# Ledger of designs, part 89: designed miniproteins, single chains, continued (2)

Each design is a single chain, and the fold is of that chain. pLDDT is the mean over its residues in the fold that is shown.

## One batch from the design tools (miniprotein)

Design m7078
Fold by ESMFold2-Fast:
Structure m7078 (fold): chain A 89 residues (1-89)
Amino acid sequence: GTSPAFEKEYKKAKERVEEKAKKVLELARKKDPRAEEELKELEKEAKKLIEELRLLNQPSGKGEELIKEFEKYVKEKLEKARKVLEEEK
């Protein structure tokens, strides 16, 4: 199991990454030069969120599984944003 604090921060982290990724994609599609800056900010914020989740991790395997799932989710979002930026060159 996970604590209510971990579950809340996990959901919040996923929502934040999704929101930021959407903004990067919107700017990239418009060929806005801010798209690259927003991508770098997303990378930085995602790293911080992963670190925060690790600090909230309980001494149970469930927390570790969720953190690994979140890291994979972040990687997939970053790869998608990068591909769109490359296609809009």
Scores: mean pLDDT 78

Design m7079
Fold by ESMFold2-Fast:
Structure m7079 (fold): chain A 62 residues (1-62)
Amino acid sequence: LREQAELASAAGKMLREKGISDPEKASPAVLSEIAKKLGISPATASYLLRHGNEIAARALTA
């Protein structure tokens, strides 16, 4: 949870740096770029961005 929360937070920040605040509006190219920077797969980056709020909230609460 903590490692995923950190990755989700970093991915979310990178998404916002590209001017995208809604993870569902991230293009495949943006997901691939974020995945490369974080050293994860694009599928994992998509998962973390879509579930990042839940993962972060759970990590902070637990």
Scores: mean pLDDT 71

Design m7080
Fold by ESMFold2-Fast:
Structure m7080 (fold): chain A 65 residues (1-65)
Amino acid sequence: MSLEERARALVRRASEAHRLFEETGDMAALEESVALEREVLTLLLEAGLSLEEAFARYAELVREV
């Protein structure tokens, strides 16, 4: 799995977890969403993106999934 494929998969999971939190108020779903978002941002930063670039790319991936 490529870096991009992995990031996109994690973004999908984060978005679904956040949606579940919005629908149910389940704090465990919010915690999972935040953890997955941090994992994506860490992955992008480790790939050599700046903090600003990582946030911009995360926002793009959220729109694409």
Scores: mean pLDDT 83

Design m7081
Fold by ESMFold2-Fast:
Structure m7081 (fold): chain A 100 residues (1-100)
Amino acid sequence: MELSEEEKELVRLILEEIEKLGGVYNAHKRIDKNGDGVVSEEEFLEFVEELVKKKGLELSEEQREFLIKLHKEADLNGDGKITLAEFSEMVSKLEKLVNS
């Protein structure tokens, strides 16, 4: 996956918030609002929308499509939900992409 500069900035905001929340485990738990142990596409989008609003920003349609793509790529079994393990893999990939 090759990221645009706009996508890299969005990913950096997400990674900074994950670190601020105490890492991948705590971030996954915070995003999982219903406590079922998995993150839905809706929960993931709501998390990022809340994050950008705190920064005085709003998600563009292109940014929303990018986030949906990230969720689908992280969802290795295609059930529409991201486990903690899948979320950890996604975050590791994003860290590498913004540092490339």
Scores: mean pLDDT 81

Design m7082
Fold by ESMFold2-Fast:
Structure m7082 (fold): chain A 86 residues (1-86)
Amino acid sequence: MKMYTDVASGLKIPEEYVDPSLTSDPFTGKPLGEDEVVSKEAAENAVPSKYHQEKLSEEEIKKIRKKLLELSVDVGVEELKRAVLK
């Protein structure tokens, strides 16, 4: 299964959890690297224009990423359990 690195969480996720419509990090506006993606969960919680209106500190960005990590892991674990459930 093809795996990618979610820029919001730093976790490796399979292609089915990737949002293919995003080509840049919604929190920083930086273009994605070759193996970097945004998860569907991170995309749903991203409001780039809102975050770009305020100069976010590195600490605030880390807090947002940590929150999305918890959400992405929860969704990913539950979805994987459902996909593997016989």
Scores: mean pLDDT 59

Design m7083
Fold by ESMFold2-Fast:
Structure m7083 (fold): chain A 82 residues (1-82)
Amino acid sequence: DPLFEEARRWAEELRAAMRKFGYDPDALIEWLAKRLGVPLEFLKKLYEEIKKKIPDSGALTNLVVLARKARREGKSLEEVVK
């Protein structure tokens, strides 16, 4: 599945970024916002919502998948999460 393959690739890139930034979530979220081309505030809010449902180690991977889907489909975050 293309979406699953994309999520796996981003999870690998995210792990490399986590090693580079020393697991600083603020630095990772800023890096991810630039990498995906989405507003930083959008990504911060999305991360907090995902973190409530999923442990932090999985929350960043799901954040990437949802942010990319929203951008690809031209939908708001609320439409993609719903």
Scores: mean pLDDT 65

Design m7084
Fold by ESMFold2-Fast:
Structure m7084 (fold): chain A 95 residues (1-95)
Amino acid sequence: SIEDFIKEIEELIKKLKEAVEKGDEERVKELIEAILRLIESFLLANPEAPEEVVELHREIEKIYEELKEGKISAKEAAEKVIELLKELIEILKKS
């Protein structure tokens, strides 16, 4: 359900914040990968989902690539992903 998806996103936001506080760069990467897989699974199950959800997924993919290439810090990547996830929650609540 959409409510269950929102709860999973909120838990991932909390885990990203904790990983940043601990300086756990590897955990940040693992969590962003898990977020990408979660959103992809949602889109596969909900083909009528708003296009904005697809756009947010692409933005998170770009951040993950920049993180893997060392172009941004784990902290910066996590902060940007958290902001995008908050936007995703607002889109889902209006749908």
Scores: mean pLDDT 88

Design m7085
Fold by ESMFold2-Fast:
Structure m7085 (fold): chain A 92 residues (1-92)
Amino acid sequence: SMAALQEQVRQRVLGELRNLEKAGVPARALVEILRRALAGEEAPQELLDALPPELREGALAVAEDVRALARDDPALAAAVAAALAEKEAELA
């Protein structure tokens, strides 16, 4: 079912966010980059500068995948948005 796929995507995104945070990526900056990608926007340089230089290319690749998902599969993009909202609540 679509609901089961959405839950799987949500859990995977939350897991990936936790792993990147443990690797030293500022969680707030990463969430903002992915929020902008969901809106079809590019990450501003100020957000990229907040990331470790060695992780910037990987973060940009994830943002591009999220931007493509927002265009091509709005239902799965909604699951990504839900994961980001849950992470934002955790960081508040």
Scores: mean pLDDT 79

Design m7086
Fold by ESMFold2-Fast:
Structure m7086 (fold): chain A 82 residues (1-82)
Amino acid sequence: HFEEGQRAYAAGDYETAIAHFEAALAADPQNAAAWFARGAALFDMGRLEEAVEDFRRARELQPDLSSLAPLVPASRARGLLL
C-alpha cells in the first residue's frame, strides 16, 4: 500500500495517495514514512492543518525525517513545519 501511495502522489493523484497511505497506517501505525507521506499529500492539496498534524506524528516516531526524502517524490522533500 505504501508504494502504491507513493506512485499516486508522483502522478499528482493526492486523494488516491492519501487512501493508500491510510491503508498503510492501518496496517502499521508506527510507520513514520507513511505519516510523513500522507502529510505531504495533504499539504499539496492545501489541507495544511491536517498535514501539520501528520508531520508532527512522523517526527514523534522518527525525529530525523531527512532520510525519508527519497521515499516521497516531492520537489519539497524537506520543509518547514508550517
Scores: mean pLDDT 70

Design m7087
Fold by ESMFold2-Fast:
Structure m7087 (fold): chain A 68 residues (1-68)
Amino acid sequence: SMEEIERIREEVEKIVDEMLARMAATTDPAERRAIALEATKRIEELLDKLPPEEAQRVKDAAFARLEA
């Protein structure tokens, strides 16, 4: 449903925002990599719950958020 898609989208956006904040708070490259890997895994698990077209739209929106 659209509500399920929106919840997953919001959760992905929250993960991206949290990842960016955590990465900005550390000077350790290894810690930044670990944060990015954890966020990526969580996002992929969420996107696997969506149909491919919807997953791609959420992924595109998250990618645009990283570029901002």
Scores: mean pLDDT 82

Design m7088
Fold by ESMFold2-Fast:
Structure m7088 (fold): chain A 91 residues (1-91)
Amino acid sequence: SMEEKEKKLKELKEEIDENLSVSEEEKKIYEELLKLLIENDELEKFGEMASKSESVEEFIELIEKELSDEELKKKIIELLRELEEIRRKRL
């Protein structure tokens, strides 16, 4: 239901907000990513792929292989690439 999806998004957003090691720019990307995943019922699969990946590059390769929705894949990969750019600028 929409109410269950909204509740899940709020809970995950609170988890991100409690992680002080994440920048405000990164938080915005995570919020957009989580909303997209929850709306498409791909959150659990995404979490599993992320846990198996040692790098953003490896994670993107898994997403391209495992997700069948081409438009969803494109949006997720764009968000992950944006996250990678933000992290590079702080090193």
Scores: mean pLDDT 74

Design m7089
Fold by ESMFold2-Fast:
Parts: sequence; C-alpha cells; structure tokens
Structure m7089 (fold): chain A 72 residues (1-72)
Amino acid sequence: SRRDAIRKTLMELQREFLSDPRLSEDEVSLLMQELADYANRLDADPSLSTEEVVEEIRRKGRRLKEEALKKV
C-alpha cells in the first residue's frame, strides 16, 4: 500500500541517518520529524502517485542530511 511504501522509505532514511557518526541522535530525531511532516503533506495530495511521493521523500531526506552536515 501507499502507506507501507512511505513507512518503508522513512525507515530506510532513518537507518541511513543513524549510521552516519557525524549526526547526533537529536539531529536525526529533528530530521525524521521534518521528513514525516513532509511525507504526510505529500500523502494528502491525491494527484501524486506512490512512486512520486516516495521519490520526493528521498529527495527531501538527501537535502536535509546535506544541510545538517554543513553545520558540523
């Protein structure tokens, strides 16, 4: 289902963030909160396919991680 695809994508991104020793637990928590909120907004849009929603979540996750790492 669309919800399962979103959940799996968020779990994959959380594992990627947690595996990076440059990110603190607090930073990962903040990134995941922002991603979850973003995913919920995308999921509310009936014009977006599941594939488009997943890709946008992954793209947002990459940008958030890059921005967080610039602060280190």
Scores: mean pLDDT 85

Design m7090
Fold by ESMFold2-Fast:
Structure m7090 (fold): chain A 87 residues (1-87)
Amino acid sequence: SKLEELEKILEELRKLAEENSDRPDLQALLNDAVEAARRMVEEGRVEEAVRNLAKTLGFLADYARQRGDEALAARLEELRRRVEELL
C-alpha cells in the first residue's frame, strides 16, 4: 500500500540521519522532515504528507549538493522519486 511504502521511505530517511550524525545540521533537517511527515499522516493528511515530503527532499538534495555531497544528493533524489510515485 502507499502507507507501507511511505513508512519504508521514512525509515530509510531516519537511517540516513543516523549515518550523518557527524553533520548535525543535515541530521536535524532529515529528522525534521520525517517528523513533519509522520505528524501529517497521524492527522489523516496522507496526500499532503507525500507532497510536502517530496518538496522537502528536493530542497535537502539541493542543500547536499551545495555542501559538495553528491552521494547524499543522489540518495535524496532517489527517495524523492519514490515519494512522487505515491501521488
Scores: mean pLDDT 86

Design m7091
Fold by ESMFold2-Fast:
Structure m7091 (fold): chain A 110 residues (1-110)
Amino acid sequence: VEKIEKAYKLVMEAERKLFDLLQKYKAGEITPQEFAEEALKIVEELYKGLKDLGVISPLTLKRLEKMIELFKKALESKDPVEQEKLINEALKVFSDAALIVKIEYLLAKN
């Protein structure tokens, strides 16, 4: 129970940080490149924290690995259209992973 609560808090904090970055990106305060760089750091930190806890499903970890791959591809791309597409795909994968952890937390709590 304590480890799944820590996992939930890590996911909620990462979601908050990604939302804050997305708001800056939509406001034109940061570039797609800068967004992808900071988002990659957030997701890599989340992945490490969740892996160290050892209570998260392999499916959730694989989804975070896919996000890391997508953000790295966005950083390597010189096409702004491809960068935006990869960023949007990564955010969708994150929403799915975050939902799984939230459901697991609610089931463990109740």
Scores: mean pLDDT 82

Design m7092
Fold by ESMFold2-Fast:
Structure m7092 (fold): chain A 65 residues (1-65)
Amino acid sequence: GDDEAFERSVAGVRAATTEAAMRTAGYEAGKQGGRAGKSDEAIAAVREAGGSDLAIAATRRGAEM
């Protein structure tokens, strides 16, 4: 399954130290989460990491791919 790719993308969210990095990592986490059926978990990970509304929006856009 896509679980390993999703977990890697979530690790990227947790490692993000800038707003731009968080938006990029959030989009990828949304995309991988969508493929794995874990879109809500991807959005929750970005929120828990302190992501902005724009980072959360990027995660939702990734999930809709």
Scores: mean pLDDT 81

Design m7093
Fold by ESMFold2-Fast:
Structure m7093 (fold): chain A 89 residues (1-89)
Amino acid sequence: EEVEKKAKRLLDKYIGEAQGEANRILKDGETEAKKRYNELKKQGKIEEADKVYQEMVDRAKEEADRVLNELIERGKKEVQELIDKYKKS
């Protein structure tokens, strides 16, 4: 019971850290995409700017989603191993 509560808190921490890392990837990707978009837009390449922006944002979203899922699954495994190690019943 107490181990389960500690495990849930630890899992929540790992999920929070995973979300933070995924959000960082998204923010960095969107920032880079916006810089490229503005550069192309200033050159009058509006259609190219829209396409490149969308491609860069989509890639950042895919990367963030993969990292998020991978870190969450890793966190779940570590939490389960901790439960198994300290299970006394």
Scores: mean pLDDT 83

Design m7094
Fold by ESMFold2-Fast:
Structure m7094 (fold): chain A 77 residues (1-77)
Amino acid sequence: MEKKEFKELGLKIGEETVKKLVEKGVISEEEGKKILEEIKKTIENRVKNYDKISEEANEGLELMKESAEKIKKRSES
């Protein structure tokens, strides 16, 4: 996966997760914005080292996808 694709996917997953948590009232809108800023910062820092840690980055992406799916299932119940 290209660095740009990793960044875009990570941001998209983060944004969707935070938005859903705010919509369900699990976190406040202000908390959601703060969390999203931290996610963006973390992704940008990781992208800088992507070539050296591509395997770990891919694992992180998979974990983020799994976490987002679990949160979606929890908010449905």
Scores: mean pLDDT 72

Design m7095
Fold by ESMFold2-Fast:
Structure m7095 (fold): chain A 85 residues (1-85)
Amino acid sequence: SPAQAAIDAIRDGINKALEAKTVEEAKQSAIDGLNRALEIAREAGLDDVARAFEEGIQKVNEASTKEEVIKAAEDAGVRAHIAGG
């Protein structure tokens, strides 16, 4: 399903962010995952799910620590799951 594919994209981004050595690397990994999830949600017409991912990208950009990056990406996934199901 598109929702599962989007969740898988976020999980991939979070896993790469967890292995990141810098905050900048963690942000890039999380943003890459969220952008992939956003593309999937938009293609599927899941407007509320897409909004959750857009907000997640904004939160990741505002993060100053690796822990904040990971939390922002995880929170976006949770919000998307609630919006989509």
Scores: mean pLDDT 87

Design m7096
Fold by ESMFold2-Fast:
Structure m7096 (fold): chain A 61 residues (1-61)
Amino acid sequence: QDELNAALVKASNRGIQLLEAGASREDVRAEVEKLLADVPGVTQAHVDAIVDANQALVELA
């Protein structure tokens, strides 16, 4: 459980960096999926939640 949470935090931080650099939501999703691909217990809902939360934080228009 702690390993899953650590991986989710790492993916979220990477997603924020990409959004702030002007990356698209689709590029962020691809990078988050890549980072979480080998992490046990990750579902598409986790990826979607990270992408949505990161988008809200940086508010890219």
Scores: mean pLDDT 75

Design m7097
Fold by ESMFold2-Fast:
Structure m7097 (fold): chain A 80 residues (1-80)
Amino acid sequence: SEADEEIIRQIEEYLSTLSLAEAKDLIVKTADELIRRSTDPSVIAELQKIKAEAEAATTMEELIELARRLVRLILDMHRA
């Protein structure tokens, strides 16, 4: 939805104000929290992939793309 795209845009804008280390830490911790709270194996698998890619990331562009994937996943989980 347009509302979902606006939320994603705002989160991308916020991430652009963080350092690489801060953005990486935020994405990894968020993925870990969601893994602990999730029961869907496909969601857990995607979260584990995002976490691994975030831990390996060396650029802000990589982290912004991973955050975009995380936000879309969160929105999908909370909106039927």
Scores: mean pLDDT 82

Design m7098
Fold by ESMFold2-Fast:
Structure m7098 (fold): chain A 93 residues (1-93)
Amino acid sequence: GKKKKEEAEKLLEEAIEKAKKLTKEAIEAVKKGEAAGIPLEDEEIKEIEELFKKALKLFKENPLVSEEEIKKAEEEAKKALEERYTEPAKVVA
């Protein structure tokens, strides 16, 4: 139902915000010369990946969520995770 869709959306949003925070911290560390490359936050990355996995599962299990909405959520998750590596690298390059 609608409530489960809202819960999935909140979980996805939380995961995206956490990924963006890590990306911002990585960019700032590179800009300050504190990092010679991309910081490795393996445990925090795994937590964010698990949050995305849980959110996407809730979307896929909800009959009110379209295939297009699921695809958009998957693309947003992929982008957020990728940007933590690509955006700090652009500052170094």
Scores: mean pLDDT 69

Design m7099
Fold by ESMFold2-Fast:
Structure m7099 (fold): chain A 75 residues (1-75)
Amino acid sequence: MLTLEEIDAAQARIDGLIAFLREHKNVEGLEQLIKQLQELIDWIKKSDQPEEVKQYAIEKLQAQLARAQQVLAEL
């Protein structure tokens, strides 16, 4: 079962990856990350997790997706 701590740890890793890809101007890496974040959001929506855990994870992932898309648009 997904815990809020696991979600927070994943968020920190994803934010670090966005920063890394921005620093290296890795357009292809950002496009792949955007695709993976969209797939992860879809998977969580379809998962048998508690609704509160789903909402917490999806809100954070949607914010990260928006940031990755903004970074890609700036490159």
Scores: mean pLDDT 83

Design m7100
Fold by ESMFold2-Fast:
Structure m7100 (fold): chain A 88 residues (1-88)
Amino acid sequence: DLEARLRAIIDELEAIYGFDAEQRADAEARKARLPEDIARLAAQPPPTAEDLAAMEEGLAEQKALTSDPRLQALLDEFREIMLEIRER
C-alpha cells in the first residue's frame, strides 16, 4: 500500500521535527493528495536510466546533508516507493 507507506513517512517527519499547527495542516493536505499524486506519477512514461541516476544522486546529496539515521532511513524508504510507482 503505497499511500500507507507515504503517510508513514509524513508521520515520522512530524515525530522527528515536532510540527506546529501550520506544518501539521500542510502535512494533512499532502496526505489528502497522495492518491492523486501516486496516480499522476504512475501515468508518466517509464523513467530513463539518466532519470534514475539523477534521482539516486539527488537522494545521496540529501542523505549527505543530515547525519540523523532516522532521516536517512526515511529517504531510503521514499526512494523505494518512488521506484515502485515509476517501474510499474
Scores: mean pLDDT 77

Design m7101
Fold by ESMFold2-Fast:
Structure m7101 (fold): chain A 90 residues (1-90)
Amino acid sequence: LLEKARELYDEAVKAHEAGDYDRAIELFTEAAKLYVEEIKKTGSKEASMELTRLAFLTLALAFDEPDEEKRQAFIDVARQALKDGDKAEK
């Protein structure tokens, strides 16, 4: 799960750099889900830290996004990642 989450995270960053925001949002969402699953299954501190990094990156991307719908989508990815990560560590 961790290796696949990292792969999707890297693909999401590349999609965003290419201007493919819909693909980036999809890939960040999928990466976050895999990080959450890894945390639930193994209690991995590494997965927890990388999920937090994903949340802060997507929030930062939202602040630079001029389109309201895309900005909200990145905020939603960040919010969901933090919420699911917190629940997974319980």
Scores: mean pLDDT 83

Design m7102
Fold by ESMFold2-Fast:
Structure m7102 (fold): chain A 83 residues (1-83)
Amino acid sequence: DERAALLERVAALEAQGRLTPAQAAGIRALIDAGRLTLARFVLRSIELIEDPRIRQLLVDAAMVSAQLLERRGVTEEDLLERL
């Protein structure tokens, strides 16, 4: 199902060195909390970025943003409505 697929994507990106253990743990925490839309958003952002240096900077920014949205109970859909 979707949760299992997201966990597999996290494991694959971590194995490829595209995601640090700390970033992977953060995304897994979002998945465990049922914040699947935020987890998908973060993973998609990582997957779409081809430059490894830009990827690292944007992953860090996305993780901070995702954690802030998680703490405030905001979903990706809520964020998109505000844009």
Scores: mean pLDDT 70

Design m7103
Fold by ESMFold2-Fast:
Structure m7103 (fold): chain A 73 residues (1-73)
Amino acid sequence: MLSDEELEEESKELREKKEEIEKEIAEAKATAPPERLRTLEVQIEAMKLAIEGKLKEAVELLEKAVREEAAKK
């Protein structure tokens, strides 16, 4: 099992990783076409929910997006 010190270090790494991903996605959103922007927004929202520990809400959001795309075809 992870020690309290290891948990703190992993939390710091996850925080830095989250900031890097959010920054990259924000820049991509500025240059992306509208269709891609919608997909990116759903993915960003799902990732934020997952990071907050709201895994059920994150999964439901992704499932809804997949169902909407499947219905399109």
Scores: mean pLDDT 69

Design m7104
Fold by ESMFold2-Fast:
Structure m7104 (fold): chain A 68 residues (1-68)
Amino acid sequence: MKEIEELKKKAEEYAKKVAEGEDAEKNLQLASEYIKKIYELDEEVGKEAEDYAVRAWIEYAERKAAEE
């Protein structure tokens, strides 16, 4: 439980940086590594973390599209 909670927190921290446009590709990769570890422990929590990261990437992509 506590390990999953810590991994989810780290995945969300990196996803938040993606949404903010800070080195988005690298931070998405880091978030994905933590999400992969969560999936190995709990599929449902892994899906929740993945959905959070996907939403963060969509926010980043929308900002980047507006710049083009």
Scores: mean pLDDT 81

Design m7105
Fold by ESMFold2-Fast:
Structure m7105 (fold): chain A 93 residues (1-93)
Amino acid sequence: KEELKRKADILTVAAGVLMAAALNSEDPEERLDAFRTAVDTFIEAAKLYKEAGDLEGAEYVKELLRRAMEQTPDPEARAILEEGLKEVEEIIK
């Protein structure tokens, strides 16, 4: 369980960095690809948190996705983030 939590923490940090890059991207195509990669990485982290029994970690991933949705004016990016949030919510259940 400790190993799974550590992997989830590393992925959460990596996804956060990717998300920050996506939010600062000027190129719409690069921005959307960065958002997709960040969301996929957050989903993987949430699955590892769930497997480890760390529901607080999974909830934190959900909060990070919600914050990203509030920060982006791009409706396509918001759709990607919303789908990711729904997937994390399903994982937590």
Scores: mean pLDDT 85

Design m7106
Fold by ESMFold2-Fast:
Structure m7106 (fold): chain A 78 residues (1-78)
Amino acid sequence: GLTEKDLKLRDEIQELLTKLLEEGKLTPEEVLELSRLMIEYLQTKDEKYLEKIRELLLSRGLPEEAEKIVKLLEEMRK
């Protein structure tokens, strides 16, 4: 099951993605792809999915958001 820490980290990621979608910085398709990559990372713990998340966000000019999401996902797997 999810810990209180995992729920808080998940909610922080969801709030950030919602903000970026509402601000038009990400498309719905990009949010869906990021969600898919995040699920794959949480299931496999494979760093390749973190790199794909970074690549997508960097391509949109969102380097601070990329590093924040990656750090939150890494914390969820501890």
Scores: mean pLDDT 81

Design m7107
Fold by ESMFold2-Fast:
Structure m7107 (fold): chain A 98 residues (1-98)
Amino acid sequence: KENEIKAANLITAAGILVTAAEWLKDRDPEQAREAVRGAVGALEKALDYLKKSKNPKKEDYESLLRIAQRVLEVAKELGDEETAKRAQELIDKIKKMM
């Protein structure tokens, strides 16, 4: 149950970071890249916690997928190929677990 709480917290943090990246992409692209990298890192850790969870919630996987898709879009717009690749790999992993 601690793993479920940690996953939910990281999903929330990733949502905040991708929202910041979406706002910053036209204002400060370098800060937007930092924010989107932070978001994908938080989502990768969240997935690891969900995998270790005894009863992972479907809603947490759905939130993780939605935020990962937003990260992919922003990373592509910023030309951050590494973050886009990480986001796509994460999306593929999440879909296999749903």
Scores: mean pLDDT 89

Design m7108
Fold by ESMFold2-Fast:
Structure m7108 (fold): chain A 76 residues (1-76)
Amino acid sequence: MSAKLGDNIEDVLKAMGYNPSAEELALIKQLIDPDGDNIYDEATKKAVAKFQKEAGLKDDGVMDKETADALLGLIK
């Protein structure tokens, strides 16, 4: 399932079945939260789309399971 703009980044990941630690969440935010506001907004969506393109995924900026799996794979 995908989250919409305005959701908290940690809530988006939890909705995908992940329970990141505070340290893992901080690392993810460094990658996809350039504004540092903890909100899945336009800046976060653009950062997610860039990440998706680099990971070989659909670059639609939507946090889906494949995107979340790839992000968590980078921080483990």
Scores: mean pLDDT 71

Design m7109
Fold by ESMFold2-Fast:
Structure m7109 (fold): chain A 75 residues (1-75)
Amino acid sequence: MSELEKAREELRTRIAELVELFEKYGDKLSPEARALVNIYLDEAMRRLGGSLSETRQALELADKAIEIIKKEMEK
C-alpha cells in the first residue's frame, strides 16, 4: 500500500475508536470537553480523503480527542 493509503486506513481506524469512546463516555464528559471532542472529531472527519499532510493532521486531532476523553474519565 502507498504511504497515503496506509495513513488513511489508520485514520479510519482511529476515528472509529474515537466514535466508540465518545458514544460510551460522552454523557460523562464536561460540556467543555464534549464540545472540544466534537470539534476535533468534525475536523478529523473533514480531512478524510485529503493529502498525506492533512491525513496526518487529522490523526493528531483524533488522538487529542481520545486523550481528552481518557483524561476526563479519570476524574
Scores: mean pLDDT 83

Design m7110
Fold by ESMFold2-Fast:
Structure m7110 (fold): chain A 68 residues (1-68)
Amino acid sequence: MSKEELEKIRELEREYEERIRELLAAGDERGVLQARLDFARKGAEITSDPTLVEEFQEAVRALEARLA
């Protein structure tokens, strides 16, 4: 994984941490799940590490099941 990929994931993580904090304060459980799903989808697109891609894809499937 490149330094650029790692930096993008770290910035994305910080952005979603802020959103999730706001959603938790508002009691929006579905919003929290949606934010986690969006993070996992974007993480899978950024990383070139096949193990991390598989982990993000498993997280996407699990979160989609909870939102259905």
Scores: mean pLDDT 83

Design m7111
Fold by ESMFold2-Fast:
Structure m7111 (fold): chain A 61 residues (1-61)
Amino acid sequence: SAMEEEIQRLIEEAEARVRAGWSVSEALTYLKQKLEEKGFSTDEINEALIALLRRIEASRA
């Protein structure tokens, strides 16, 4: 869906910011704030934060 595509895009943007030198904490805060501003549910926000963490962990392997 368009909403799922938007969440995925924001996750990828936050991941790119970590690669550019942002802390994980800064990227998580940024992603959470952007999703809250757009009216996403707490469950959707939590899923997105977990997905971002998994992507960061995978990139450090």
Scores: mean pLDDT 86

Design m7112
Fold by ESMFold2-Fast:
Structure m7112 (fold): chain A 57 residues (1-57)
Amino acid sequence: PDRRSYRVAKVFTAKTKEEAQAQADKAKAELEAQGIEAIPVVSQSGGEYVGSVVVPA
């Protein structure tokens, strides 16, 4: 119920949004295979794309 119960489990950088999304989706699948609910996030940082996966803390 607290708003800071999530943590970043994995972070990747890529030159395209598609690559960043693919890496985040792979990490999500690996965490979910372990019973951990994971949320993939893709954002842009300067000239690069950042794919990350957040999980409950």
Scores: mean pLDDT 77

